# Designs tried in a protein design run: designed miniproteins, single chains, continued (5). Part 68

Each design is a single chain, and the fold is of that chain. pLDDT is the mean over its residues in the fold that is shown.

## One batch from the design tools (miniprotein)

Design m18341
Fold by ESMFold2-Fast:
Structure m18341 (fold): chain A 94 residues (1-94)
Amino acid sequence: SSKKAALQAGLAIFVIGVAEDLRALGLEEEAEEIYELGKKAVDALAAGDNEKAIEYLERARALLREVAARHPEAAALAAAAVAFLEALIEEIKK
């Protein structure tokens, strides 16, 4: 499905971008956690395991909400990332 390929590619690009932006802000540990969860979500989508992909994305969303609460310098980035993940989770559920 072209939709599945687009979701996988979009998530991979998004996760790399968010992780690099967090690293640029000095949040290296948080960047690595988001990267690993995103990679696991991409792998789950590739395997057709949408339920597992949603689980990893919900964990990434929770971590980004924590980043927004603890790190004012990353709050806008983390909030935008949360909104993207929420939209992606709903799209996978369809």
Scores: mean pLDDT 86

Design m18342
Fold by ESMFold2-Fast:
Structure m18342 (fold): chain A 74 residues (1-74)
Amino acid sequence: MQQEIDDEINLALIEIILGIGKATGDPVSAAKEVARFAETLPEEVRKQAYRMAADVAESAGDTELAKELREKAE
């Protein structure tokens, strides 16, 4: 139960970070920050975090970063 709660909180924080990046015009930096944070998370949450960050990076035009993050999510 604690792990599930922690996972939900971490995913919510990731959504907030990525949302702030989009709102402030710095989505690529937000995606990089989320990718760094993801390395501290359990495997399943880490993979989801990389996918979320990759989607934001791609939408911002950083296709190289998006590809790197998607490969880390596999």
Scores: mean pLDDT 80

Design m18343
Fold by ESMFold2-Fast:
Structure m18343 (fold): chain A 95 residues (1-95)
Amino acid sequence: EEEKKKAEKLTKELASEVMEKYAEEILDKEEILEKIKKKINERKDLSEEQKKKVFEILSLIVEGLYLIQDESIEPEEARKKIKELEEKIKELKKE
């Protein structure tokens, strides 16, 4: 679907912005997610369903970046936490 391609492109663009902000440590997680949500909501060419999916993916990326930066967390443990975030996404896709 064309909407999926647009959502994927937006996800990639926002992921790059998140990575840049993280490198600069300018914003905390909550502020980053709020700005992402605002940018997604500005899109008129995406359905509400696609907007929700984009936000969920970006939220997972943000959580993953925080887990990777935490030296106290083993990579294997970080993967398990990422899987928990994936399950939350699946729950949000329920009726």
Scores: mean pLDDT 70

Design m18344
Fold by ESMFold2-Fast:
Structure m18344 (fold): chain A 100 residues (1-100)
Amino acid sequence: MAQSEEELRENAKEVTDAMIKNNKASEEQAKKLYEVTEHVVEETVRLGGPSIVAVVGITAAALAILKDGASLEEAIRVGREAVERAARQLEEEGLLTRRR
């Protein structure tokens, strides 16, 4: 489904808020997660991906921050890599669905 960038950003922030609440993230961790969310949304928009791709990126980055104490730079990298992998998986699934 085509989503507006604003709609994608709102969905991404809801997921980020849920990750912060469910994992009792510190204020510093929450700030890192919100910054990572902006970068994940930008990459998802660049790839034309749906909101689920952004959710995967945010989740990967959140785990890096919350479990591994990742820096903002590292978390952005992890999130972007997860977005790229999720986008490729969706492309492959689309091709398989069209063949079947």
Scores: mean pLDDT 76

Design m18345
Fold by ESMFold2-Fast:
Structure m18345 (fold): chain A 67 residues (1-67)
Amino acid sequence: MVEKEVEELLKKIEEAIKNKDFLAVQEYVQELKELLEKEGVELPPDLLARLQELDAKVQELAELARE
């Protein structure tokens, strides 16, 4: 089920953030967004909130790296 795959990707993103691996985080976030867009599924509020928090953090880190 797509929802389980989304949750699994979210966990991988969290682990990549802990490792401070910007490239891995970006790749997993990209895969997650493509999966959601392609399947057109609506995420439960809990997963959506978690995704938004991770996405915001990833963007901040990417901006810092861009400098």
Scores: mean pLDDT 73

Design m18346
Fold by ESMFold2-Fast:
Structure m18346 (fold): chain A 91 residues (1-91)
Amino acid sequence: MEEKEYTASDSKTFTAKEDGEYTARIVATGKDIKSVTLTVENLDTGEKKTVTVQNSNYASLTFKAKKGEKYKVTLTATSINSKPQITITVS
């Protein structure tokens, strides 16, 4: 009846300052979070990694970064009854 699906999406681009493993994390807050999707794209090589978690407000993805390469982290959260809020952390 009156249930509406809401999607919030955000993205961040960063340049890796050192070689190593980085972890991108998404936390969505809101009622009835249906899914969260986290994508990391290497903009210099075109390589993508994606994780989707159903019935959860949290996703994380660990990836190896090379110094000087650019990465785009894209986050999407879907909720049934209200627009979710998204928090992005990359470390």
Scores: mean pLDDT 77

Design m18347
Fold by ESMFold2-Fast:
Structure m18347 (fold): chain A 94 residues (1-94)
Amino acid sequence: SELEKLLEEAEKLVKEKIKDEEIRKLAYQVLGTLRELLELAKKQNNQKVLDFVREALLGLKKLIEEEKDEKKLKSQLEAMLHVLNIVLERMKKA
């Protein structure tokens, strides 16, 4: 799967590029929520959420590669996790 490959690439990037343990833990929480969204979207045949997960994974990879400011990286990961949790809660109630 393209999305499973993107998840594996993002997980490797977190492990290799994020040195701060707090920020790394936050990035793993983002990845865990994306994985849960992917599995629910596949089970529900929800193409819009599959597309959303693809865009979120590409955005996460770009963020980790390009953002050199740890404070900005942390803030953007927290914002991403917040949005992902809202989407996940809505999907669980569908």
Scores: mean pLDDT 87

Design m18348
Fold by ESMFold2-Fast:
Structure m18348 (fold): chain A 82 residues (1-82)
Amino acid sequence: MSAKEAAYAAALGGGLGDSELARKGGMEFHKESGAGSFGTNAAGAGGAARTPAAAQSGWRKLHADGASEEAAEGAYEGGTAA
């Protein structure tokens, strides 16, 4: 399982219910895991997903901040640049 897929699954576990938003949330979690890279950071992101609270917290923060789907996408791209 890739880091993005693990993060996406964790975001879904946060009770979003909206498939598109949940997918974008996975990208935000990827960023918070210091990711942006699937290779070396995959294990780290997967490990963080072992604590759903961390993934849910990141996603909920984005949601509470009023972030849109575009904001989540931007976070993913920023993560890959890091």
Scores: mean pLDDT 41

Design m18349
Fold by ESMFold2-Fast:
Structure m18349 (fold): chain A 77 residues (1-77)
Amino acid sequence: MSVKEAEEAGDRVIRLAEAGASLDEVIAEAESLKPRAPLMATAAVMTARTLRERGREDRLAEALRRVKEAVISQLRS
């Protein structure tokens, strides 16, 4: 997974969340991206599941933006 692939995958799930997609739709999209961006996809799925458990679905887009930043930072290290 390259920085560009992680950025593209992150942007796709963030755009879905910002458009008001459900947690299930965001999880499904993230899982579909695993072959191209496994680290970004896994982090997005785990984040969405954690927010579901906490009842914080309103924070999904914000949390995904932070996850994208963290994954890209890790890849540049």
Scores: mean pLDDT 82

Design m18350
Fold by ESMFold2-Fast:
Structure m18350 (fold): chain A 88 residues (1-88)
Amino acid sequence: GEALLTQGIAAYRAGDLDAAEALFRQALESEDPLVRARAQYYLGMVLGEQGRYDEALRLLEEALESEDPVIVVGAAAGLTVTRRERER
């Protein structure tokens, strides 16, 4: 679970959005709700950068329900940015 998140974040930072998406989608299959929430947040950001705004918004809204305050803050910021991009 966490190893997939670390690899996905590394791919995202390298600009490999396709590899990042695949790794975060695998992390979504984790039984750990915190790993899933982090995967929802990062996948939402990747999909937003790809212009897949409806999918990104859904994932960021799901991440906002997390008990991890860092992910909640990140998801809220990501929702604000993604909604703005979708409306233009």
Scores: mean pLDDT 84

Design m18351
Fold by ESMFold2-Fast:
Structure m18351 (fold): chain A 56 residues (1-56)
Amino acid sequence: SAAEEARRYAEELLASAPAALRRTVAGHAQKAAEMGLSVEEVRRLVERAARQAGVI
């Protein structure tokens, strides 16, 4: 599903991040996909969070 793909993308991009942060961002990505946000919007959300956390 789109929600599972969104969660997986966040888990993979933040693999080196602390587990709590990875879980939080993955949860946000899943919720965004469930609410009907596009793949591009979900990816931007995850990437912004990762940059703010300094992991990419």
Scores: mean pLDDT 83

Design m18352
Fold by ESMFold2-Fast:
Structure m18352 (fold): chain A 83 residues (1-83)
Amino acid sequence: MENELRQKLYKDFGPVSSNPKFLEGLRLYNEGKYDEAIEVYKKLLEEEPSAEVAHSLARALLEEGKLDEAEKKLKEAEELKKE
């Protein structure tokens, strides 16, 4: 169930990161703390760019209504997916 929903929301995201910062961001997102999740994902993306983190950041930005930033991060995720 969860994996199917994630595929619909984050098409082409990479494997689940074992990075504890990424897991913290997911926890904050699931709690509806989107601003805090955005901060965690932004820091993680600066340290370790990945399509999965960029997709997660884009979704959190969408939930906050920051559509332009979300679109920019979705495009960044597509570029990071290209090896």
Scores: mean pLDDT 72

Design m18353
Fold by ESMFold2-Fast:
Structure m18353 (fold): chain A 70 residues (1-70)
Amino acid sequence: SEVEKLFEEFMKKVAEKVKKMSTEKQQKIKELVDKFLEKAEEYLQTLSEEEAAKKLKELIKETMKEIESI
């Protein structure tokens, strides 16, 4: 599904960032990922797959921007 593909691509990007960072920064990234997962779960439970995919794309963009600011 598009949702699964978006999730896998996001997690792969996170893993690549984590490999290059200190333990303190890795912990901050983990907190952002946990927040992302909570919101993504809400979208998947309350929205159609198409709307969930759309919201997930925006959430990924926002979360990656926050990760880049670390």
Scores: mean pLDDT 83

Design m18354
Fold by ESMFold2-Fast:
Structure m18354 (fold): chain A 67 residues (1-67)
Amino acid sequence: SLKEAYEEVKKILEEKGMTEEEIEKLFEKYKKELPKAKAELATETREGDPEAEESRKKLDLALEYVE
């Protein structure tokens, strides 16, 4: 789910010593770049690695949940 993806990414970043404020800033930064990154990845991942694609989907869902 969107909420689970968000919480998983947040938990990983917290374990690295980031504060909640730093995590939110990171999500906002990625969110701004995400549409461009998605367009580029879509052309390269048509025959792509399923594991890499799954990781990208989880990140995308987490960013979508933040709004």
Scores: mean pLDDT 61

Design m18355
Fold by ESMFold2-Fast:
Structure m18355 (fold): chain A 90 residues (1-90)
Amino acid sequence: SMLKVESVEVEETDDKLIVRVRYEDGFVVEATIDKKSGSILLEVTSKNGVMFIGMTSGSVLSVGLSEEEQKRALEMAKQAAEIARKAMEA
């Protein structure tokens, strides 16, 4: 399946950079980067459930997603993290 991005929203505060990536199939990925620690928290939301990925902690928590949806969510999270990293470099 193709990862088709519908929109990208960037919100910046003094402490955080937040990037929201909306996909055509209704998945939404929110990548939050803490500017002091460099830690990245990813939240992948769909109609069926949610997945949280803490890149610094290495933690993954998924609720309501099938194994196939979890694999897709991880691919979307990786893409959103790359978009967020590029936004920090701009």
Scores: mean pLDDT 82

Design m18356
Fold by ESMFold2-Fast:
Structure m18356 (fold): chain A 110 residues (1-110)
Amino acid sequence: MEGLLEAIREALRAIAELLKHMDYIEKFRALALLEDLGLRLQTELGLSEEAVDLLLKAALGDEEAQEKFLEYLREHMSEEQLRQIVELLIELLRELGAPEEKLERIESLV
């Protein structure tokens, strides 16, 4: 459980760090991908609209939203659902151009 939550925290931090170094057009594309991820999490895993809002804020570097999102996941998600969330976040990070070493580090927390 805790290893999966830590993997999600690390993935969200990695997304926020990538977004800091993006130009306006790259950020716009990244935000569209994050919105698509949020919709997928809502439809496939049953995340609330509030949880999706927390995810988007956390990905933008809001540390308070990150902690609230992780607490929501701890309360509402099974270990299998958390693994699926980690896999989806790793997929997103690959699409955003995260270095392979960073992806391997996140995968090692699972």
Scores: mean pLDDT 85

Design m18357
Fold by ESMFold2-Fast:
Structure m18357 (fold): chain A 94 residues (1-94)
Amino acid sequence: SEVEKVIEEAVEKEKPVADEIAENETLSEEEKKAKVAELTKKVIEEALKKTKDPVLRELLERRLEYIEMEMAGAPREELDAFRDAVTEEAERLA
């Protein structure tokens, strides 16, 4: 429950700022994606510092890895494959 609260707070904090970035007409689609990725990375890193549950830590580390790949300019096909693999792993751990 403590762990669920940390994730809920992280997701809730991410969404409003991500929506604001998405609505910013002065930013290109590429710049918007970069800013959202950087914001999400910071939020996940903060959640990791507060989380001791090994299953949730693994899921957060996977999400952080995805964001780092996106920030590094990984192709969409590679990002999609990684996301799908993480989703399958999460379903198996649930």
Scores: mean pLDDT 71

Design m18358
Fold by ESMFold2-Fast:
Structure m18358 (fold): chain A 69 residues (1-69)
Amino acid sequence: SKYAEEVRKLVYEFQKALAEKNFDAAREQIKKLEELYEEAVKNNASPGDLGLIKAAIRSARQLLELEEK
């Protein structure tokens, strides 16, 4: 789905930002995932797509907290 493809791209950019210790860029990717979730809800995306985006947001937030220390 378009949502799964976009999640993959945003997660890749998030991981790249974390590897570079660019926490501002990492936060921006989380914001984009949150915006994607709101868009998916408005467009009545599948429960699977909604769950995928939500899981990506949760994981990204946890990783960012651990890396910022």
Scores: mean pLDDT 87

Design m18359
Fold by ESMFold2-Fast:
Structure m18359 (fold): chain A 94 residues (1-94)
Amino acid sequence: SLRERFRENALAYGFSEEEVDELMEKVDRLVELARAGAPPEQIRKAAKELVESAKTDKEIGIIRAYVAARLQAGEITPEQAKIVLEVIDEYEKK
């Protein structure tokens, strides 16, 4: 599955199973919120909370990569992905 392949790649990148599983679950919750038709402001708020919960730049990188993977798989719209990626970009510029 997409989840299993991404998890294997993240573990190869040097993340622990606990870190990968926690981050993927948080992204999954954000994706489900977006798929349920949450307004842009609610998605943006959830994305900020997700990025602020990241402990390292590597964790922010995995969040970005997993959101991009969900977009490529057609599980999130380009418009929804843009909101999340803009929040990540704004955080990384600080």
Scores: mean pLDDT 79

Design m18360
Fold by ESMFold2-Fast:
Structure m18360 (fold): chain A 83 residues (1-83)
Amino acid sequence: SSMDAYINKVLSDLKWHLFRRDVDGFQKIIDDAIKNSSADGLQKLSDALRDLSKRWERFDPEFSRLAQQAADRLEEAAKALLS
């Protein structure tokens, strides 16, 4: 679906910044998603980042933690849009 393509594109960009150790770029993508995405899009991004956090916990604990914190922010933003 077009939403799946959007999620995959955002995740690809997030991974690019993580592999480059560009934390500022990673956070900017999260901030832009919060500003510009639908509640459904934010929830799907949150779910995907929780999965990435769990999968990468043993390989890169710092970025795993950043992904988890970003997932929490995205989920909260999605809930705010639905209220």
Scores: mean pLDDT 83

Design m18361
Fold by ESMFold2-Fast:
Structure m18361 (fold): chain A 87 residues (1-87)
Amino acid sequence: MEELKKRKEEAIKRAEESVRGAEISDPEVGKELRKELEEVKKEAEKKSIEEAAELLEKKAREITKRAIEVGSEESLRLMLESSERLG
């Protein structure tokens, strides 16, 4: 049970980070992904913990893919601007 809770938390955290990146680079897509994540979280609450973990992991992967494809170029640019360069 605790392992399934951890899987849910990790999936949500990964999706939240991806959505955050998308919101910074493309606010419209970021808003869509955030709404989708919120809806998935609500659906997960109606399911068993095992089903919820599987649903959240699947949807987190889908949200992350979308965020990467749409926002990753600008997210990477912003990360490079904010980080210290090696050398």
Scores: mean pLDDT 73

Design m18362
Fold by ESMFold2-Fast:
Structure m18362 (fold): chain A 86 residues (1-86)
Amino acid sequence: HMTLEQVREDLRRTVRGMLAAGYPASFVAMLIAKSLGLPLEVQKKLARILEEKGVDAFVDVAAPALYAALQGNLEEARKILEENLK
């Protein structure tokens, strides 16, 4: 039974691991956003959050949406991101 807390931990580890391996923050954020089927403007906003506010701020925005997507609720995932990017 996957929880939001587990998704947050897994996403944080993945993002930190990719950054440690030399991937740019913009690439990491856009890769996650593309997995959610998000438009380019939202992908750019997520990349900016990771670059300017760091991993924890990015995870706080992205993890609830990813959790909804993993439950098969892509429209809910998009709504969560629209609310969090106000």
Scores: mean pLDDT 80

Design m18363
Fold by ESMFold2-Fast:
Structure m18363 (fold): chain A 55 residues (1-55)
Amino acid sequence: EEEQKKREEEVYKKLIEAGADESTARLMAKSAVENGIDIDKVVEHAKNIKKLKEK
């Protein structure tokens, strides 16, 4: 369904912006859309990983 693909693309782009690798972002986007996980929660998790590396 087109709407599902759009949601995956949105999550994917946000994860890439948060510093995730393309393969990781793609997998997380697919999983989040399939399981109805909030986009904000997925992005927050990715940002937390990035911040740990900055420390």
Scores: mean pLDDT 73

Design m18364
Fold by ESMFold2-Fast:
Order: C-alpha cells, then structure tokens, then sequence
Structure m18364 (fold): chain A 100 residues (1-100)
C-alpha cells in the first residue's frame, strides 16, 4: 500500500520520537534528553518542509544518525544504541517500502 507524503512525514516523526523516548529512558541523562528533544524539533521542522518521499527518508536517516552519535557522546550503553539503531532501520525500511 502506497503511503501519502503526509503519512510518511507522520511515520518518520513518530519513529524519531520513539527513539528519543527509548534513549532518554535508558540513559536517565537530562542533558542528553534536552539535546535529543532539540534535534527532534529540528527534524520535525525539516520533515514538515520536505516535498518528496526521498526528502522525508533523507531527513529521517540524518536525524537518526545524529541521535545515535549524541547517545554515544553521552555514554549510553552500546546495547541500547544497537536497539535504537535497529528501531531506526526497521522504520526506514517500512517507509521506503510504502514510498515505492
């Protein structure tokens, strides 16, 4: 089933929010939580401005990469980082299939 551009934007935003919530729960680091929320707000702004499925996927991939980088910088357990990466990869594959 082909998703609309607005549906892809919504899916991307939800998936990024779930990763932020997961990393925040695992780390209990308020500075990391603040920086992840800022990055999520920036990503949602970019998603809202995206004009194509390819732009949505590119924004999602870049935001996810930066979230994982930030989590590593703040000393989040590698097991939690791997789970967050798997969450991002599953969401990306689902959106890519629905964008086709």
Amino acid sequence: MKASLDELKLMAGIALQEVVDYLTEKSKDEELAKRLRELLREAIGRLNRAKSADEVLAVFREAGRRMLELAREHGVDEEAIREAEEMLERAYRTMEELAA
Scores: mean pLDDT 88

Design m18365
Fold by ESMFold2-Fast:
Structure m18365 (fold): chain A 78 residues (1-78)
Amino acid sequence: SNVDQAKQQIDQLYQQGRLSPDIRNVTIRVIDQNPNFSPAVLQRIIDIGVSSHQRGFSPQDLLDSFQNLIRRYQRQQQ
């Protein structure tokens, strides 16, 4: 599934030191809660996680960013 592929990519990024444990956990949780997202949207979520780690964002900052993204997409689909 797209979700399984996204999780595999996240695990690889974590092993490469490109994600902290907390950022990895938040990113996986958001993907699990949104299993119907397209591969392009899932990739954007992963990219935001990596960028947030590089920029020193807190897990809460990352969660807020994901919630804003999700709300925006849900509004455009209705």
Scores: mean pLDDT 82

Design m18366
Fold by ESMFold2-Fast:
Structure m18366 (fold): chain A 84 residues (1-84)
Amino acid sequence: GFEEGLKIAEEPIEKAEKLVKEAEASEDEEKAKELFDKAIELLKKNIEFLKKAKAPQELIDKAEKKLKEVEKKRKEWEEKKKKE
């Protein structure tokens, strides 16, 4: 039910957060880019899944907010690398 839906929503968010942290810590630009791409794809797939499953709007909003945060961090990382 709702509790199972919450776990399904939260697991991809936690995994995406781990990928972003690893990307930000990586000195390998190609690896960092792949990790950001993986995190974004994971969150997008999760949002599509939640919408298809008619999950509570709160879970969808949480996933969408996290996607925006990751996309912002990716932009900040790319701009930082252009200066280095």
Scores: mean pLDDT 79

Design m18367
Fold by ESMFold2-Fast:
Parts: C-alpha cells; sequence; structure tokens
Structure m18367 (fold): chain A 76 residues (1-76)
C-alpha cells in the first residue's frame, strides 16, 4: 500500500467533513477514481478499502469512512 493512497483518502475525508454537498461529491469522486487506479496497478486491497470509504461517504457514514482512512494510514 502506497502513502499516496492514504494521503488521498485523508484529504477526501477532510472534504466530506465540510458539510458542503459539492465537497462530498468531489470526495466520493476522488475515492472511486483512486480505487480504480489501485485496482489497475494490482493493489486489490487498497482498491477495496478506497471503494468502501467512497460508499461510506455516499451513505453519510463519516465514522465508518474515518475508520477505513485510519486503517489505510496504518498500512502506508
Amino acid sequence: MLKTDANIARRSLELAKTGNPEDREIAVSFLYANSGISKSSGDLESSKMLEEAARAVEEGDLEKAQKIVDELEKKA
């Protein structure tokens, strides 16, 4: 797992926490895009975690999203 994936997830979570709907949509977009990049590079674990974080943000479950980001940072 790359530090870049953890940094992107962290910044996306920061955007999601602003309460602005546009920032949340941008955060979700960044997480899904980077999930796709990780998958294409063969990093299936990072891809699944980024996808799950994106879904949590979409559902408004910021506590779940934070836990996933914390796990990404621990592995980076």
Scores: mean pLDDT 79

Design m18368
Fold by ESMFold2-Fast:
Structure m18368 (fold): chain A 72 residues (1-72)
Amino acid sequence: MEEERRRREEIEELRRKALEYTSETARHMNTAIGLRTEGGSKEEIEKHLKLAQEYGKKAQELVEKARELREE
């Protein structure tokens, strides 16, 4: 039952990385909200929103990959 253990380890690693990217997404989103509230520059706000979107996409891709492995 080697395949089950390998799949489980791979799923856990993907989930760990997804959580890391989700954390980065939240950080950049919160920074953008803070900047908007405090009258920060539009350019800085847009930069953090774009970074949040990029990290969010990476997290979603990893979550989908983990789901596919789980369905095997």
Scores: mean pLDDT 82

Design m18369
Fold by ESMFold2-Fast:
Structure m18369 (fold): chain A 90 residues (1-90)
Amino acid sequence: MKTFTLVLDTNASIEEHIQRARELAEEAKKVLSEEGQKEVDKSLAEFEARAAQATSGAEVNREMAAFFAKVGSIVLKEDPKAIFVVIGES
């Protein structure tokens, strides 16, 4: 079974969150069909646009969590046995 991990870091910059989102997208696309890959790419583009408009780290964290949930939804449609784990950095 594939395991996907999101690290939430309240001290991370917007740039670091965008990089982590891109890494998650690339890992998800490795296990997805062409249609699933397109949905992940659209979700990543939407996340990057919202992150660019964010005025606080709390807003970026909220958008990152929403992006992770969206990617999880896409992956679970094709692989219902995939595991998603959230790790908090304090």
Scores: mean pLDDT 77

Design m18370
Fold by ESMFold2-Fast:
Structure m18370 (fold): chain A 85 residues (1-85)
Amino acid sequence: SARQRRALETLRELVARSERGYATPREVAEALGISQATASRLLNRLLAERVDPDLGRDDSNRRNVLYHLGHFTEPGIRLLVRALE
């Protein structure tokens, strides 16, 4: 759908600009002007549909679910580790 394409484009832009190599549903929600719950549903649907084979999710911390395009930077790994502490 157009909304799903816009969410994927926004995720790609956020990941590309991220020094950490990931984006959160909140960041996608803020960029699109939608709720975090709606952003999470859109991102999970993109994962289920395998629209981008590089699109992945890290849910090792349920409160801080992260979305990425196949690579985490060193700062992103450090922030993920901090979120798990």
Scores: mean pLDDT 66

Design m18371
Fold by ESMFold2-Fast:
Structure m18371 (fold): chain A 79 residues (1-79)
Amino acid sequence: SGEELVERAREALRRAEEDLEEARRLEAEGGDAARITGLKLRAIGLGLEAALLAEKARELGLEEEAEEILERLRELGLL
């Protein structure tokens, strides 16, 4: 149960990172502002999902894994 929450949190975090990387790439290329904004907003939503799942995993005794996810979210500016 806790391991499943960690896996789901890591998947949400991975997708958030991908969206932020794509947004940065598009910004460097002078891409569509609406697309860039949409990617950043989706990353924020995915980051919130990852944070909530990580906190729940921490409650179930997976403190190290949860803290790793939350630290990465802070590094990305999503927490």
Scores: mean pLDDT 91

Design m18372
Fold by ESMFold2-Fast:
Structure m18372 (fold): chain A 94 residues (1-94)
Amino acid sequence: SFIDDLQQISNATTRQQVSDLSIQSVSRLTGLTPQQVRDIIDDVDRYNQLVQNLIQNNDIQGMIFVQISRMVIRYQSPVSVVRRVAQRYIKYFQ
């Protein structure tokens, strides 16, 4: 479930774990392979296209996981910051 996926991210100890978990969630929601998701996250134009598609489909869960994966992969955000974001979303969607 969405909450279970966020809980796994909130318990992650490495950037790689956050990356893998968020990519797996996007993969399940979009039907893209994990490798396709990884390739998209690293590309500005493809990332923007994915975000627009998620907006058009009102896929709020996909948008959250895509943002989390971008934070850790592109912006090198600390795991503690990403875990806090996941915890806030858990509280919001309970």
Scores: mean pLDDT 84

Design m18373
Fold by ESMFold2-Fast:
Structure m18373 (fold): chain A 81 residues (1-81)
Amino acid sequence: MSTLEETRALLAEMEALLAELEADPRVSPEQLARARKALDTARRLLDEAEAHPDDESLQQYALSVVRRELAELRALRAEVA
């Protein structure tokens, strides 16, 4: 799997987790705002990496940030379960 393909797959998982958080009445508006900001940041970095396909360092940076943001969303989901 390419770095961009892996980043897209992780972003899709973040989108699914945000949908689960939005459907859970136990999640506060503040927690939802943080989750949406995390997804927005991940999406912007993926778009930037896709715009610069020859910039391997940018692609790796985007992947690292998306992995970190996904871990935070998973932690938030676990806290409300």
Scores: mean pLDDT 85

Design m18374
Fold by ESMFold2-Fast:
Structure m18374 (fold): chain A 90 residues (1-90)
Amino acid sequence: SSKNIINEISNYLNISSRIQNSIEKFLNKSLKVDKIQINNEEEEVLIVASSFIFIFSVIGDTESIKKLKKYVKNKYNLSESSIKIINAIV
């Protein structure tokens, strides 16, 4: 579930509850507004990772973005296409 992925990433990066709550709010809004359909765990990981990257980008935490990209690529079974998407996100 998205909640499990958020918790795993949050624990790995040792982020504050405030930042975690911001990511959860952003993700919930994005899923509803853009009518995103999640077909599998890989798509769920991409959507969650993108939400973290967006929030870290807004707060200027480039180090957390780098750590997140490395963690997600190693932790989850991602296709080459998904890895390219993660690498391309700012």
Scores: mean pLDDT 78

